# Designs tried in a protein design run: designed miniproteins, single chains, continued (4). Part 114

Each design is a single chain, and the fold is of that chain. pLDDT is the mean over its residues in the fold that is shown.

## One batch from the design tools (miniprotein)

Design m15953
Fold by ESMFold2-Fast:
Structure m15953 (fold): chain A 66 residues (1-66)
Amino acid sequence: MSPLGEQVRRLKAAAEAGEVPVESELLDPGTAKAIANYLNERFADKGYRAVVEEEGDKARVRIEKA
């Protein structure tokens, strides 16, 4: 839905612009893992990776150069 879609689009746009590292807002850990998996599949050949950074009960997705 909308906040999740906006987070994914923002992260993809920053990575495509070469503005890495870039982080999402705080998300539910399961949602963060799902986003990181989708981004890693999409960018496997692009020299970027998505990682999940846990913060208490929440998590962020960070895209960085592999």
Scores: mean pLDDT 75

Design m15954
Fold by ESMFold2-Fast:
Structure m15954 (fold): chain A 83 residues (1-83)
Amino acid sequence: FEQQLQELIDRIDGLIREGEANKDNVEKLRKIVEEMEAIHRELVQLLKQIPESQVQLAIRTGVVALSVGGEIFVFRRQIERLE
């Protein structure tokens, strides 16, 4: 679980950096959003699979999922502004 969460965080961090570097490129932002949405679904599935005894990991995973959802929203709004 911890390794899986860290891998998803690292992938999201890379996508956020790529999105910021390409904030005026609609085509790249659309692809980044699609990849972020796939990772967000993986985070939600991971959260459902964490045992009840792993409260701290569940909280951390939930916070990361919420943050990813927020970043998806921001990049979607940026795409709308460019079009």
Scores: mean pLDDT 81

Design m15955
Fold by ESMFold2-Fast:
Structure m15955 (fold): chain A 77 residues (1-77)
Amino acid sequence: SKVDEELKKAINYYKSNLDILVEKIKTLSEEEKRKFIEEMKRTIEYMREMAKHASKDLQEEAEKVIKEIEEKIKEIE
């Protein structure tokens, strides 16, 4: 389905880029950092909503990636 394809693309993006995004956030001003973190939190919510309509395997993979993103956010807040 298109939802599965979009979710898989998001999962693959964060798997490949999460560490780079974290390093970028560390170089930002406090205001830019807050904005970027809010954008990441919105993306997590979007991924969770997509996962509700995805295959069980993709739901499990999405939840693992979401947890990794949430852990990184906590480290930089």
Scores: mean pLDDT 83

Design m15956
Fold by ESMFold2-Fast:
Structure m15956 (fold): chain A 100 residues (1-100)
Amino acid sequence: SFQDDSLQQIRDLFIRMNNDPSQSDDYRHQVMQIMVDMSSQSSPDQTISFMQQVLNIGRDILPDSHPTYVQIQNIVDMMNSMTPQQQQDFIQSMQRYVDT
């Protein structure tokens, strides 16, 4: 599925980030792009669930202090505090700032 393929791609990107920190910004951009692409095909609840799966993968590969891990964790925490309408508005705003 697109979700399974996306999770595998994110796992590979996290491994690359850990092995080559000099390319972390490029890999982080690719991770965010995959998450935005997935959000366009998913409900807000499904998007949060996917991001939680991304965090579970990241926890096994990246240190807790890694900027990419912290950014995704902050997004998940923020979305969990939002109403469904605010979650939709937030996802739409993310889509405007990241390549699909």
Scores: mean pLDDT 82

Design m15957
Fold by ESMFold2-Fast:
Structure m15957 (fold): chain A 70 residues (1-70)
Amino acid sequence: MPSAYEGAKAAGDAAAKGDAEGASKGGRLQSMSSYPEPGDRGAKEAVVGGAAGDAALAERGAQNAKMSEK
């Protein structure tokens, strides 16, 4: 099952590289997973940041999700 962290990580990585399409794909993966997880808050930030083109917010969200997972 896909985790919120995986979606957030993908969105953050894509946004950091200026890849809006990749950030959008990561956001879609996260939104298709409706189960709550420790990293869900970070995943939301990564998705919102990526969709808005805010690479810093997306990256930070992905990092927060990663810390929640680990």
Scores: mean pLDDT 56

Design m15958
Fold by ESMFold2-Fast:
Structure m15958 (fold): chain A 73 residues (1-73)
Amino acid sequence: MNKEALEYEVEGAMHEIAAGVYLRLGDTEGALEHLKKAKEHYEKALELAEDPEFRAILESNIEALDERIEELE
């Protein structure tokens, strides 16, 4: 795992946390914005990730985010 890929993964996770907060406040549009930003960060992490297990985790997270985004749209 390289540092740059991990930094993007951490930022993605932070946006997922923010999306959860927005949903609790009833702001679905704010939540969607943060889920989309989380996906963008995980996609960048995946571009930089060299470890196959880490890549698989990122791919799984991106798939889960796509499902959540579709459910809220």
Scores: mean pLDDT 85

Design m15959
Fold by ESMFold2-Fast:
Structure m15959 (fold): chain A 87 residues (1-87)
Amino acid sequence: MELEERIKKAEELVNKGREELKKQSPRFQAAVDAWEKRRKEADEKMTPEQRLRALAGELDLLYQMGIESIKEEAEKFIKEEVEREKA
C-alpha cells in the first residue's frame, strides 16, 4: 500500500473514531475540537511520513479508548504499521 493510501486510511479511521467519541462522550467535544485544530495546523508543517506516524498514534489512542466502530480496522492498521517500522 502506498504511503498516500495509508495516510488516507488512517485519516478516515481517526475521523470516524473522533465522531464516535463525540457522540459517546459530549464532555470530550471541546477536547476533540482542539485536537482537530492542532492536527490541521501541524499537518501544514509535516512530511507525509510524519503525518502517517501522528495519525497512527491518534488511531492507537482511539483504539485504547474502546471506540467500537473502528476497533477491528484500527487494530489491523496499527499492527501493519508496526511491522513496517521493524522492516
Scores: mean pLDDT 75

Design m15960
Fold by ESMFold2-Fast:
Structure m15960 (fold): chain A 100 residues (1-100)
Amino acid sequence: MLLEEVDEEKKTVALGSSEELLEEARKLVEELRENGAAYAAALLLETEAGESVRFAVGWNEKGEPLYVYFESRGDGPLSRDAKPVGETAEKIKKELAEKE
């Protein structure tokens, strides 16, 4: 079961499969907001099989993604099909740093 906390004033959405993961999601969305995102959302879940997924996105005021973070751990269905989305963003940032 997912726990949800929406903060319209902070412009954040935090989702977690436990109270501990909901707290981690809150910290992630606050970090994205502090780093220039106008809106932030995070989803942190863990299955009974020990699989975990961490997903976070920060957007600018135009709705364009500034930060995308995806991580999957374990050997179940979520981990099998999941791919790191942040790897592409990190590669782009590295390329920009090398040119400028």
Scores: mean pLDDT 66

Design m15961
Fold by ESMFold2-Fast:
Structure m15961 (fold): chain A 94 residues (1-94)
Amino acid sequence: SPSAEEVLEEIEKLLEEVKPGLSEEAQKLADEFLKLLRELVEKVKAGELSPEEIAEMWKRIGELAEKLLKVLPGPKALELLQLLATFQQAVRAE
């Protein structure tokens, strides 16, 4: 399986590719979403997050993802959803 960092790079690439076609509000959502994913990876690597804190961060990620998926083209929304599932598995393997 890919590392969480490798999957994050693929998510970043996907969002940068679609960004010029998004509204200003959707671009801000994408930026906030990426910051939260990076924060999760850094904090999990530090080994200091409780399972409850990890679950709370995933809840916030899910809320941003739901908003972002509604503004992406269908094929790109599906690709992001698949990458997020892989990312979640990679983070849990930490």
Scores: mean pLDDT 85

Design m15962
Fold by ESMFold2-Fast:
Structure m15962 (fold): chain A 76 residues (1-76)
Amino acid sequence: AEDAAALAAITSPEARAHFEAGLAAWAAGRYAEAAAHFRRAAELTAPDNPAVPYLRRKAIEADIEDGIRRIQESVA
């Protein structure tokens, strides 16, 4: 799984903690929190680490989900 591969590639304990928190927030539907955690994990990971593009993609996906949710709430 991509999440498991990213977690294995992240060597910083702080970056790993943020990535895990981001996954938990995403699972709970807290997309804004998930995006913030994925961004922080990317910042704490070495820039040449292959997990960085994946973390950035996860943050963007979380922002998109948050945006969709806000649009749905405004239309209801």
Scores: mean pLDDT 80

Design m15963
Fold by ESMFold2-Fast:
Structure m15963 (fold): chain A 92 residues (1-92)
Amino acid sequence: LEGEEIVQEARRWVEEALREGKSYTEIVREAKERYLNNPDERERKKYLLQIVAAGLLAREAYDRGEISKEELEEVEKIAEELDKKLLEEKKK
Protein backbone atom coordinates (compact mmCIF):
# COMPACT_ATOMS: atom_id res chain seq x y z
CA LEU A 1 0.00 0.00 0.00
CA GLU A 2 2.67 2.51 1.05
CA GLY A 3 4.94 1.12 -1.67
CA GLU A 4 2.48 2.25 -4.34
CA GLU A 5 2.16 5.71 -2.78
CA ILE A 6 5.91 6.32 -2.62
CA VAL A 7 6.38 5.13 -6.22
CA GLN A 8 3.60 7.43 -7.44
CA GLU A 9 4.68 10.57 -5.55
CA ALA A 10 8.45 10.15 -5.89
CA ARG A 11 8.19 9.04 -9.53
CA ARG A 12 7.18 12.57 -10.46
CA TRP A 13 10.23 14.02 -8.69
CA VAL A 14 12.53 11.40 -10.25
CA GLU A 15 11.11 12.06 -13.73
CA GLU A 16 11.72 15.81 -13.29
CA ALA A 17 15.34 15.17 -12.27
CA LEU A 18 15.86 12.75 -15.19
CA ARG A 19 14.46 15.44 -17.49
CA GLU A 20 17.26 17.71 -16.20
CA GLY A 21 19.75 15.03 -17.36
CA LYS A 22 20.60 13.59 -13.94
CA SER A 23 21.40 9.90 -13.44
CA TYR A 24 19.63 7.73 -10.87
CA THR A 25 22.81 7.78 -8.74
CA GLU A 26 22.88 11.59 -8.78
CA ILE A 27 19.17 11.71 -7.93
CA VAL A 28 19.52 9.52 -4.82
CA ARG A 29 22.70 11.32 -3.69
CA GLU A 30 20.97 14.70 -3.96
CA ALA A 31 17.91 13.46 -2.07
CA LYS A 32 20.13 12.00 0.67
CA GLU A 33 22.03 15.30 1.04
CA ARG A 34 18.74 17.21 1.25
CA TYR A 35 17.51 14.69 3.82
CA LEU A 36 20.60 15.21 6.01
CA ASN A 37 20.74 19.02 5.62
CA ASN A 38 17.02 19.79 5.93
CA PRO A 39 15.81 20.71 9.46
CA ASP A 40 12.17 20.04 8.49
CA GLU A 41 11.21 16.45 9.37
CA ARG A 42 8.27 16.54 6.95
CA GLU A 43 10.59 17.41 4.05
CA ARG A 44 13.11 14.74 5.13
CA LYS A 45 10.39 12.06 5.04
CA LYS A 46 9.60 13.00 1.42
CA TYR A 47 13.27 12.67 0.45
CA LEU A 48 13.41 9.21 2.04
CA LEU A 49 10.40 8.12 -0.01
CA GLN A 50 11.94 9.61 -3.17
CA ILE A 51 15.16 7.62 -2.68
CA VAL A 52 13.21 4.36 -2.22
CA ALA A 53 11.16 5.01 -5.38
CA ALA A 54 14.28 5.99 -7.35
CA GLY A 55 15.81 2.64 -6.36
CA LEU A 56 12.80 0.77 -7.70
CA LEU A 57 12.81 2.78 -10.95
CA ALA A 58 16.57 2.26 -11.35
CA ARG A 59 16.06 -1.52 -11.16
CA GLU A 60 13.53 -1.22 -14.01
CA ALA A 61 15.95 0.95 -16.01
CA TYR A 62 18.76 -1.58 -15.49
CA ASP A 63 16.50 -4.39 -16.74
CA ARG A 64 15.88 -2.32 -19.89
CA GLY A 65 19.65 -1.78 -20.33
CA GLU A 66 19.42 1.99 -19.74
CA ILE A 67 21.90 2.14 -16.82
CA SER A 68 25.06 0.27 -15.83
CA LYS A 69 25.35 -2.38 -13.12
CA GLU A 70 27.73 -0.11 -11.18
CA GLU A 71 25.12 2.65 -11.16
CA LEU A 72 22.36 0.29 -10.04
CA GLU A 73 24.54 -1.05 -7.20
CA GLU A 74 25.14 2.46 -5.80
CA VAL A 75 21.46 3.37 -6.06
CA GLU A 76 20.35 0.13 -4.38
CA LYS A 77 22.83 0.59 -1.52
CA ILE A 78 21.44 4.04 -0.70
CA ALA A 79 17.81 3.02 -1.17
CA GLU A 80 18.20 -0.12 0.98
CA GLU A 81 19.77 1.85 3.85
CA LEU A 82 16.90 4.35 3.85
CA ASP A 83 14.25 1.63 3.44
CA LYS A 84 15.54 0.08 6.68
CA LYS A 85 15.24 3.48 8.39
CA LEU A 86 11.61 3.82 7.24
CA LEU A 87 10.82 0.39 8.70
CA GLU A 88 12.40 1.40 12.03
CA GLU A 89 10.30 4.59 12.14
CA LYS A 90 7.13 2.54 11.60
CA LYS A 91 8.00 0.39 14.65
CA LYS A 92 7.96 3.50 16.85
Scores: mean pLDDT 73

Design m15964
Fold by ESMFold2-Fast:
Structure m15964 (fold): chain A 67 residues (1-67)
Amino acid sequence: SEAQEERRKLIFEEASLTMKAMLLYMKRKEAERQGDSAAAAQYQAELDRVLAESDKIAAQIKAIDAS
């Protein structure tokens, strides 16, 4: 169905965003270890944006599952 096709696309997007979040988390931790507070803050801001997008995608998947 159209809903199942959309769901599969959202699952792939969610997986991609999860990987991006993990990489940004690791980069932030490395910046913190190096004492680069500016880089750490930038990676945290990017991580926050990725997590917000991931939450939006997760909500869309749940809405499809509830239909």
Scores: mean pLDDT 88

Design m15965
Fold by ESMFold2-Fast:
Structure m15965 (fold): chain A 79 residues (1-79)
Amino acid sequence: AKEEVIKLVREALSALDAGDYDRAKENVEKAIQLIDEKLKDDPEARLAKVYLESALRAIDEGNVETAKLALQAAIDALE
């Protein structure tokens, strides 16, 4: 389950680098859903979710660099 979340977050980072913000948001939302379904009692996953929610907000605000930092922090929390 953690490996699947990390894959989705890495796909979101790639989408941001490509300027595909809709794809990036879709992958972040899927990662959050997977945490809620499979990892809700995992403290590392709960921390990652906070970063993923921050990334969604940053994308909506057009702060791409802030979003990338938040996505990387989510990966670091899970690894």
Scores: mean pLDDT 85

Design m15966
Fold by ESMFold2-Fast:
Parts: C-alpha cells; sequence; structure tokens
Structure m15966 (fold): chain A 60 residues (1-60)
C-alpha cells in the first residue's frame, strides 16, 4: 500500500540521516572538519531526522 511505502521511505531516510550524522561526528573527531562546521552540519542533519520522525509518527 502507499501508506506502507511511505513508512518504509521515512525509515530508510532516518537510517541514512543516522549514518550521515555518524560520518560528520567521526570527521570532526579526526580533525578533518572544523568543530564549528561539524556541529552546524550535525544540527542540520538532526533537524531533518526529527522532521522525518514526526512525519513517521503521523502515519502510525
Amino acid sequence: SSLQQQIQQLQDQIQQLDRAIAFVEEMTRRGVLDPADGDRQIAELRQQRDQAQQQLQQLQ
């Protein structure tokens, strides 16, 4: 169903965002990214993750 497909897409998006957050955290820890830039990128990714979670909750 379209509903199940939307749920799966949101779950996949959340998983991708979690991986992106972990990647930016690792690059910041290694000094590849400036801490201020890393923190900003993580904040943006977390906001996107929160939005996806809210959408997922509305479908359940």
Scores: mean pLDDT 89

Design m15967
Fold by ESMFold2-Fast:
Parts: sequence; C-alpha cells; structure tokens
Structure m15967 (fold): chain A 85 residues (1-85)
Amino acid sequence: VEELVKKAEEAIEKGTPDGVIEAGRLAVQLLDEGHYEEAARVVRKILETEGDLDVEAAKALVLMQVHIHVLGLPEEARKKFLEAL
C-alpha cells in the first residue's frame, strides 16, 4: 500500500498529464485491492493539481475512470471511499 501511494504522490508532483494518468491508474489499483482511504487520498491530490489544458483533460479522464470503478464497488466500500474524499 505504502509503495503504491508513494508512486502516486511522486507521479502527481511531476505536474504533467502523464503523471496525472499514472496516479489515476494507481488510485484504481488501490480501489481494486480494497485500500479505499488511500485511493481517496490519491484522488484528492489529483483534484488539487493545477496545470494547463492537457493536465485538466488528464484529470477529467482519471476522474471518469475512478467514477466507473466506484460504481462497481459494494455500498459499504463506496461509502468508505466517498467519506475519505
């Protein structure tokens, strides 16, 4: 868990579209592994990232991917993720 969160934070700190996409992939992996609070932390950091239009487009794509995964979660898991956001 710690390594996935660290990789996501390092990817976000790059401030690039590719970094945002990588962090989004890691957030989805955290969701799939049941680490909902850590996934929410990564998503919050993605939302806080500011950049040009390409960065904003990458954020929108990542948020769509996360939304699709969250819709597939059991109610209790979804609640844990959303409350941690």
Scores: mean pLDDT 80

Design m15968
Fold by ESMFold2-Fast:
Structure m15968 (fold): chain A 73 residues (1-73)
Amino acid sequence: DLKKKLEEIVEKYLPEAEKSGREEVEALLRKVAEDAAAVDPRLDVEVLMRGWAGTASEEEKARLAALEEEIEA
């Protein structure tokens, strides 16, 4: 279950994120993206980071939306 694995990754880093300043959040998000990519090789760290920053291309957004639909199914 990809959704469950992603929730476990987020929960793993959440305590550190709560203690971190805004400037450290990007580094923590990158660690989350790296762990997610290790669970599912279709997830690309740079694509996830661009998606969260709002700078992803239309093709990257479509790919992320397709993966989100699979996770929710």
Scores: mean pLDDT 68

Design m15969
Fold by ESMFold2-Fast:
Structure m15969 (fold): chain A 80 residues (1-80)
Amino acid sequence: SSMEELKELLLEGLRRQAERVIAALRASDDPALHAALLEQFRRTVEEALRYAEENLSEEQVREFKRFAEELLARVEAEAA
């Protein structure tokens, strides 16, 4: 369905953003840059979750939220 396609595009977009942020975190040891990158990614996750809640089914939102929380945990681990 078009909603399933939308979910997959949102998940891929968020995964690609997480990988870019992780690469940037690994390229620098600057704590201020790490804090800024983590904060920006948190905002990206919040915006993506809001969009998902407005456009996807309740079941798809639950799946998206679990995936987003896993990606956020990975970025937080790299920033620590």
Scores: mean pLDDT 88

Design m15970
Fold by ESMFold2-Fast:
Structure m15970 (fold): chain A 104 residues (1-104)
Amino acid sequence: SAEEEAKKIGEKVKERLIKAGVPEELAELIGELLYNYTLAQLAKIAGDEKTAAEYQAKAKEKGKKVAEYLEELEKQGREDLLKAIQEAVDEGVRESKKLVEEYA
């Protein structure tokens, strides 16, 4: 199902980030962010604005925590981790967009 594929995208990004040395808590937040954004987009396509708004709110909350961690990594000079995060997020966003397009 679309929901199962959305969960798989988030889990895959999380595991990739953990293997790259990203702190587990941050990797989980990024995976959850992608999952909630994907569910929000799927809900919008289904015409369920209320559910879409709920998942968008959850994604925004996770995104705020991610931003705080990224600022700390930048202060620590962890350019290697910032690059790994950007690459994993870009791939996850591409997979999420493709999934959403398949259900549009």
Scores: mean pLDDT 89

Design m15971
Fold by ESMFold2-Fast:
Structure m15971 (fold): chain A 113 residues (1-113)
Amino acid sequence: SAAAEKFAEMKENLERLGRRVLAQMEKAGVPAEVRAEVEALLRKMLAEEDVLRMMELAVEVARLIADRAPALVAEARALLVGATTEAKRLDPSKRAELDELRARGLAYLDAAA
């Protein structure tokens, strides 16, 4: 179905953005325990079917990166913006709630920059 195809495309795009975050964490020498925490949150995000819960997990990734890996603020920002865009495409009725969650995540990242 068109909905299933959009969901699959969203997961592929989020996985690509998440892999970029993890690759940059390794390149920047972020501690293994912090990388493991980010990877666990990304896995939970990719397993989530509820767009609001998925976005809440993206905000938690942004918070963790702001606190523990501020060198990756740009990559976390790209993930958060990308996740919001994909979530809105999948469920436009949640636009307002998704924008509030995005703003919360961006506030964590802006405070760390």
Scores: mean pLDDT 86

Design m15972
Fold by ESMFold2-Fast:
Structure m15972 (fold): chain A 99 residues (1-99)
Amino acid sequence: MEEIEKLEKKLEEYEKIIREIQAKPTLTAEEAKEAIEALIEGHKLKLKIAELRGEKTPLTPEEFEELLRKEIEETLAALADKKSPIAQAIREVLKEELA
């Protein structure tokens, strides 16, 4: 359980970064990159926490990748609504990270 608490603390920090950036009407390229890194790392932590809690059967590498892709796609859709040039840049970088 101590390991799970440590991972949850890291996840909370990544989620805070994402929320602060998503709340802004305009983003810098640096903020966009920080959001992307936080999204990827936070998602890895979410899946690891779920596995450690025994909430689900351990995922295959393929299942892990599918879940990661799905939530990143949902986040990209939310960012698209900002009508910001940087929202498009976030989309482009995430496509490269997933390839």
Scores: mean pLDDT 65

Design m15973
Fold by ESMFold2-Fast:
Structure m15973 (fold): chain A 95 residues (1-95)
Amino acid sequence: SPLELARKLTAFSLEFAGFLFQLKMLHKKGEKLPEEVLNEEIERLVELLREVKELDPELAEKLKERAIKNLEELKKEIPEMSEELDKVIKAIEEV
């Protein structure tokens, strides 16, 4: 369903944007995201991306490429987070 696909795509986009915002805000405070919270967020993003892939594999690949690009850009902006961001990138690549 086009409506179901739109809902899943919106859910991923909002979750991903919120995650990036949280990481940037924590970095500004000199804080790190707890490993448990990072892992839960990765699992949620992977689940949402998988749901998009089940509905539209081509759109999921484009969404995946865009997400990885945004994470790579964030690694350049905040090199101190490279290890955590590489973990997210790897998880997304494996979908």
Scores: mean pLDDT 88

Design m15974
Fold by ESMFold2-Fast:
Structure m15974 (fold): chain A 78 residues (1-78)
Amino acid sequence: SEVVEGVERSVQAAVAAVQAAIDAGDLERARALLDRFEAEAPAAIAAARELVPPEEAERIAAVIRRGVAEMQALVDAA
């Protein structure tokens, strides 16, 4: 699915941005990036449920939730 692949790419880019901020010693930026992603996540999941079949929407929701958890773990470990 092109939509799922796009979401996976976006989540991967967000995780990479958080990691880059941590590697630079900029924990304020890392937290700000995570906060923005967390704030946008419910709307992105809701949009997926309106726009794609239920199986694909739940796949997108799982990718987004795993991305949030990964970013939270990175910030917490820093």
Scores: mean pLDDT 88

Design m15975
Fold by ESMFold2-Fast:
Structure m15975 (fold): chain A 70 residues (1-70)
Amino acid sequence: SAEALLEAGRAALAAGDYEAALEHFATVIRRFPDSPLVPEAYELLAEAFERLGLDDAAAFFRAKAEAARA
């Protein structure tokens, strides 16, 4: 489910496994595009990219999160 993927992604992010975190959050967006969790998945993608020092990617996905809430 989208919820299970989001929680798995959060666990990976907390563990410092950024590759797994990015894959889980991207899978929520790709497989469950109509889920109410999509804005949060974009926000968490942005956080993972920020942790990697990829500031432009982080800003891009934060903008996507805001658009998805509109």
Scores: mean pLDDT 84

Design m15976
Fold by ESMFold2-Fast:
Structure m15976 (fold): chain A 86 residues (1-86)
Amino acid sequence: SMALEREKERIENTSEEEAKEEAKELAELIKEVKKLIEEGKIEEAKELLAEYYKEKLGLDDEKARELAEHFVKLIEEGKISSEIGE
C-alpha cells in the first residue's frame, strides 16, 4: 500500500501545483453534482459531468452523456447505501 502512496508523492512533488488545482477542481465539480442531485436537478448534474468529460477527456457528446448518466446513477446508489463508507 505504501508503494503507491510513495509513487503518488513523487508525482505530486514533480507537479504539485497542477495536481492540487486538478484535485480542487474535481472536488468542486463533485460537490456541485451532489448538490444538484440532492435538489432533484438530475439533468443539470448529467450536463455538468458531460461537459467536464468533453473538456478533460475529449469525449464525444454521446459518450460524455452516457458516462455522466452512469456516474450520476452510481452517486444516487451510493447515497442510498450509506452502510459501508462515510
Scores: mean pLDDT 68

Design m15977
Fold by ESMFold2-Fast:
Structure m15977 (fold): chain A 67 residues (1-67)
Amino acid sequence: SKELLERYRQEAKQEAQLYIDALEGKLTHKEVAERLGLSQPKVASVIKKAREVAGPDYWKRILEFYA
């Protein structure tokens, strides 16, 4: 449904913003992990893989895509 797609879009934007805030030192990996229901090592792994596969601006491109 359109409502479900909009919810997914908002969740993707919120997740991307959390990772951007972590990269800018505004949030710790622990705080991101608590908000996303992940472990701290998993948050670090996701950040590392995003940078290695898609480059340092991956999360900013996600925000632009859903803008």
Scores: mean pLDDT 81

Design m15978
Fold by ESMFold2-Fast:
Structure m15978 (fold): chain A 100 residues (1-100)
Amino acid sequence: SKLDELLKPFSEEDQKHIKELAELIKNKDVGGEFLKQLEKIVSNEEVSKRLVPGILAVLPEEVREELEKIEKVSDQVAAGLRYIAEQEDGYERFLKALEG
């Protein structure tokens, strides 16, 4: 699948966690399970650093500017992914963020 190809740069463990988050985004689930899965992903500093440029690239300018003020990369990624998950096109935007 397109998601499997986009996840090739990540470890097998990180691929699993990102796929679980992707399924929640696809199902419009932004509740407690989403937040727990998000924490698992952003707690890995290498994963957060890899995700941040692509996440910022898919955000509206006003949202991107607010997120760029966040000093901690993991918090920036968490805020960006939460924004993406809340959008009608959240899953498609998430896939585009993974492309870089």
Scores: mean pLDDT 86

Design m15979
Fold by ESMFold2-Fast:
Structure m15979 (fold): chain A 64 residues (1-64)
Amino acid sequence: NAGDRGAEQGVRLGEQGQGAGAGVAAGSSMYNGGDKEKAEKAARLAEENGGVGAARAGLQGQPA
């Protein structure tokens, strides 16, 4: 649900070249039990679009 939507949004942001948003969305999606494959794809796109730091920040900033 929220995790699945986060994974989908992360992929979209990554495809649009917004690495920071993609990384945050991917991290949040993983924590909320979203689609793991989509979350990993979003994280990968975040890195490819220069969002390596954003991807790491997303993983660190996962909701409690």
Scores: mean pLDDT 60

Design m15980
Fold by ESMFold2-Fast:
Structure m15980 (fold): chain A 83 residues (1-83)
Amino acid sequence: AAAQAAAERARRENVATRIQFLLDRGDMEGVRELLEKEYGAKTDEEFQKAIEEARRLWDELVEQFKRDVELGIERGKALAKAK
């Protein structure tokens, strides 16, 4: 059960990352193709909703990465101060 949930999350995170890279490059055609392929989006409303979900997931990944980096920096400062 947990394995299926983890696999689905990993898949959604990979798709969200790819969508964000396409959006950052202004590749709207690539975004539409990816969303149609991965989510079956066909209407403008479905594309907008899928983009919003992907951006939300990307923002969550970025916040988690920021937290991990901040913790790493603090650990690095503590190590440097201890030496």
Scores: mean pLDDT 74

Design m15981
Fold by ESMFold2-Fast:
Structure m15981 (fold): chain A 76 residues (1-76)
Amino acid sequence: SLVEETQRLADRILENSRTSDPEVVAAFAAMLAELARRTGNEEEIEVVAEMLRELSRHPDPVIAETARALLRELEE
């Protein structure tokens, strides 16, 4: 299902968040958040929101600040 695919992508972004370039991680998180917003599916939005809540606590400021901004946008 699309929800299962979204969860798999979210898990991979979280896995790679400490080893990958912060700008690349932020870009993938933004793309996944935009996809969830376009679908308007509450279950997909919640999967992405959970990923973004975890990323908002990341030690890298680019990742953390991007995740906080994307979380605010998901409720629009």
Scores: mean pLDDT 84

Design m15982
Fold by ESMFold2-Fast:
Structure m15982 (fold): chain A 64 residues (1-64)
Amino acid sequence: SNAERAERAAREAAEGAGGDGEAAGKSPKLYTEQNDAGKAFQEGRDLGGNASGSAAGTAAYGES
């Protein structure tokens, strides 16, 4: 359950970060963006105690 919540938050964060930090024409940044999704996943997992707001916060964090 918590793992699934963290996964959803990470996916939304990755998609949100893609909109901001999308590196369609930048190979080096593509690798960095993939790592960013991993960090967002860990952060969402760490904070994913029981906060739907964490999912929204993690997604917004990817855009900052």
Scores: mean pLDDT 51

Design m15983
Fold by ESMFold2-Fast:
Structure m15983 (fold): chain A 93 residues (1-93)
Amino acid sequence: AEEKVKEVLEYIEKKLKENADPELAELYLELIRRQLDKLLEALKSGKITEEQFEERLEQLKKEVDEVSKYLKSLSPEERERLLAELRALLAKL
């Protein structure tokens, strides 16, 4: 489970770094790390099955593929707004 989380995180990190500037990529990656931690806790506690865990990991990769396209198309104003939103969201976690 931990090894699969690491592999997915490495995939996502590469995808974000290829499609976003370093600051935006790092903030988004931190949000993903926290989501993966929650998924791993849910698996370890028996709240979700191994099959559901795998499905959610694949869904997360697909979401990052779509987000990467979005991040690449951001205007400077949209980028600054997204940075502020990501920082605010991370502060609540």
Scores: mean pLDDT 81

Design m15984
Fold by ESMFold2-Fast:
Structure m15984 (fold): chain A 102 residues (1-102)
Amino acid sequence: EEEWTERAERSGRSMLESSERAGSTEEGRKRAIEEGERAREAAIEAARNVGDEEAARRAVEESNEAGLAAIESSGKENASRGAGAGVASVGAGTEALLAARA
C-alpha cells in the first residue's frame, strides 16, 4: 500500500512535469501519456491492496489528475497545430512586432 502509493505519487508528479513540456513535440505527448498510465496502474494496485484507505484514495486522485493534465496538454498541442489557433498566434505576434518598432 505505502510502496504503491509512493510509486503512484512519483509517477503522477513526473507526468504533470512532462505534460508541461509536451506542448512542443509528439514524443513529449507520448511520454506524458505513458507516465500517466503507469501512475494509474500503480494507484489501482494500491487501491486493491487497501490497508490504508486514505493513502489509496489519494494515490488514485493524484493519478486521475495527472492523466487529465496529460490529455489536456495533448489537446492544446493539437489545437495549436490546427489552422485556426496557428493563424491567430501569428497575427498577434505580427501586431506586437509592429507596435514594438513604432
Scores: mean pLDDT 53

Design m15985
Fold by ESMFold2-Fast:
Structure m15985 (fold): chain A 76 residues (1-76)
Amino acid sequence: MEKVARGTAEALRIIGDGVDETLELLGELVRAKELAEKDEEKREEYLELAERKREEFEKKMEPYREKALEKLREIL
């Protein structure tokens, strides 16, 4: 029981670490969104940036997801 709870907590912590590393990407995206809301011509730039940042986020999160899944497999 304790091993399962601990392993689950560790997996969530690993995901949290990945989220923390990607916070800077979110900051850039938020700034671009604010500009797009004020200027319709910047809407397409924002959408292109959002797509690129989504790809960057997925690539940055991939090793954290893999480590979290391996941690879960250890307790199952």
Scores: mean pLDDT 74

Design m15986
Fold by ESMFold2-Fast:
Structure m15986 (fold): chain A 72 residues (1-72)
Amino acid sequence: QGVVQGIQVLLQLRSDPSVSPEVQAVIDRGMEAIGRAPDEQAQRQAILQTADQLEQLGHPQWSQQLRQAASS
């Protein structure tokens, strides 16, 4: 469940034209990491790492959404 919700959040953010190029790059790398992950645990870790990077870019609300999704 949590992996699917995390992917949905990332896809919604990726489709928003107002996000900065730095945020877009973080989302793209996160999606790539999820796609390359060998199992669900690795996919959850990729989502959490993406959340950490979004928080560092000044988007704590998006970070929290991804952390919540990964925990579900």
Scores: mean pLDDT 81

Design m15987
Fold by ESMFold2-Fast:
Structure m15987 (fold): chain A 55 residues (1-55)
Amino acid sequence: STTENLLEVADQVFERLGKDGLETLVATIKKNSHLLSPEVQQRIIEHAQELIEKL
């Protein structure tokens, strides 16, 4: 699913670019909010925040 693919992208961004990469990903999702359902956006943002908190 799109949600699962985006969660995997968030994990890869975290592994490669850390917190800064995740913050950029979240900003990109918010700027493109009209392209994704609110549910998908919320899930990806929550996952990114969880990854940042694990630092």
Scores: mean pLDDT 79

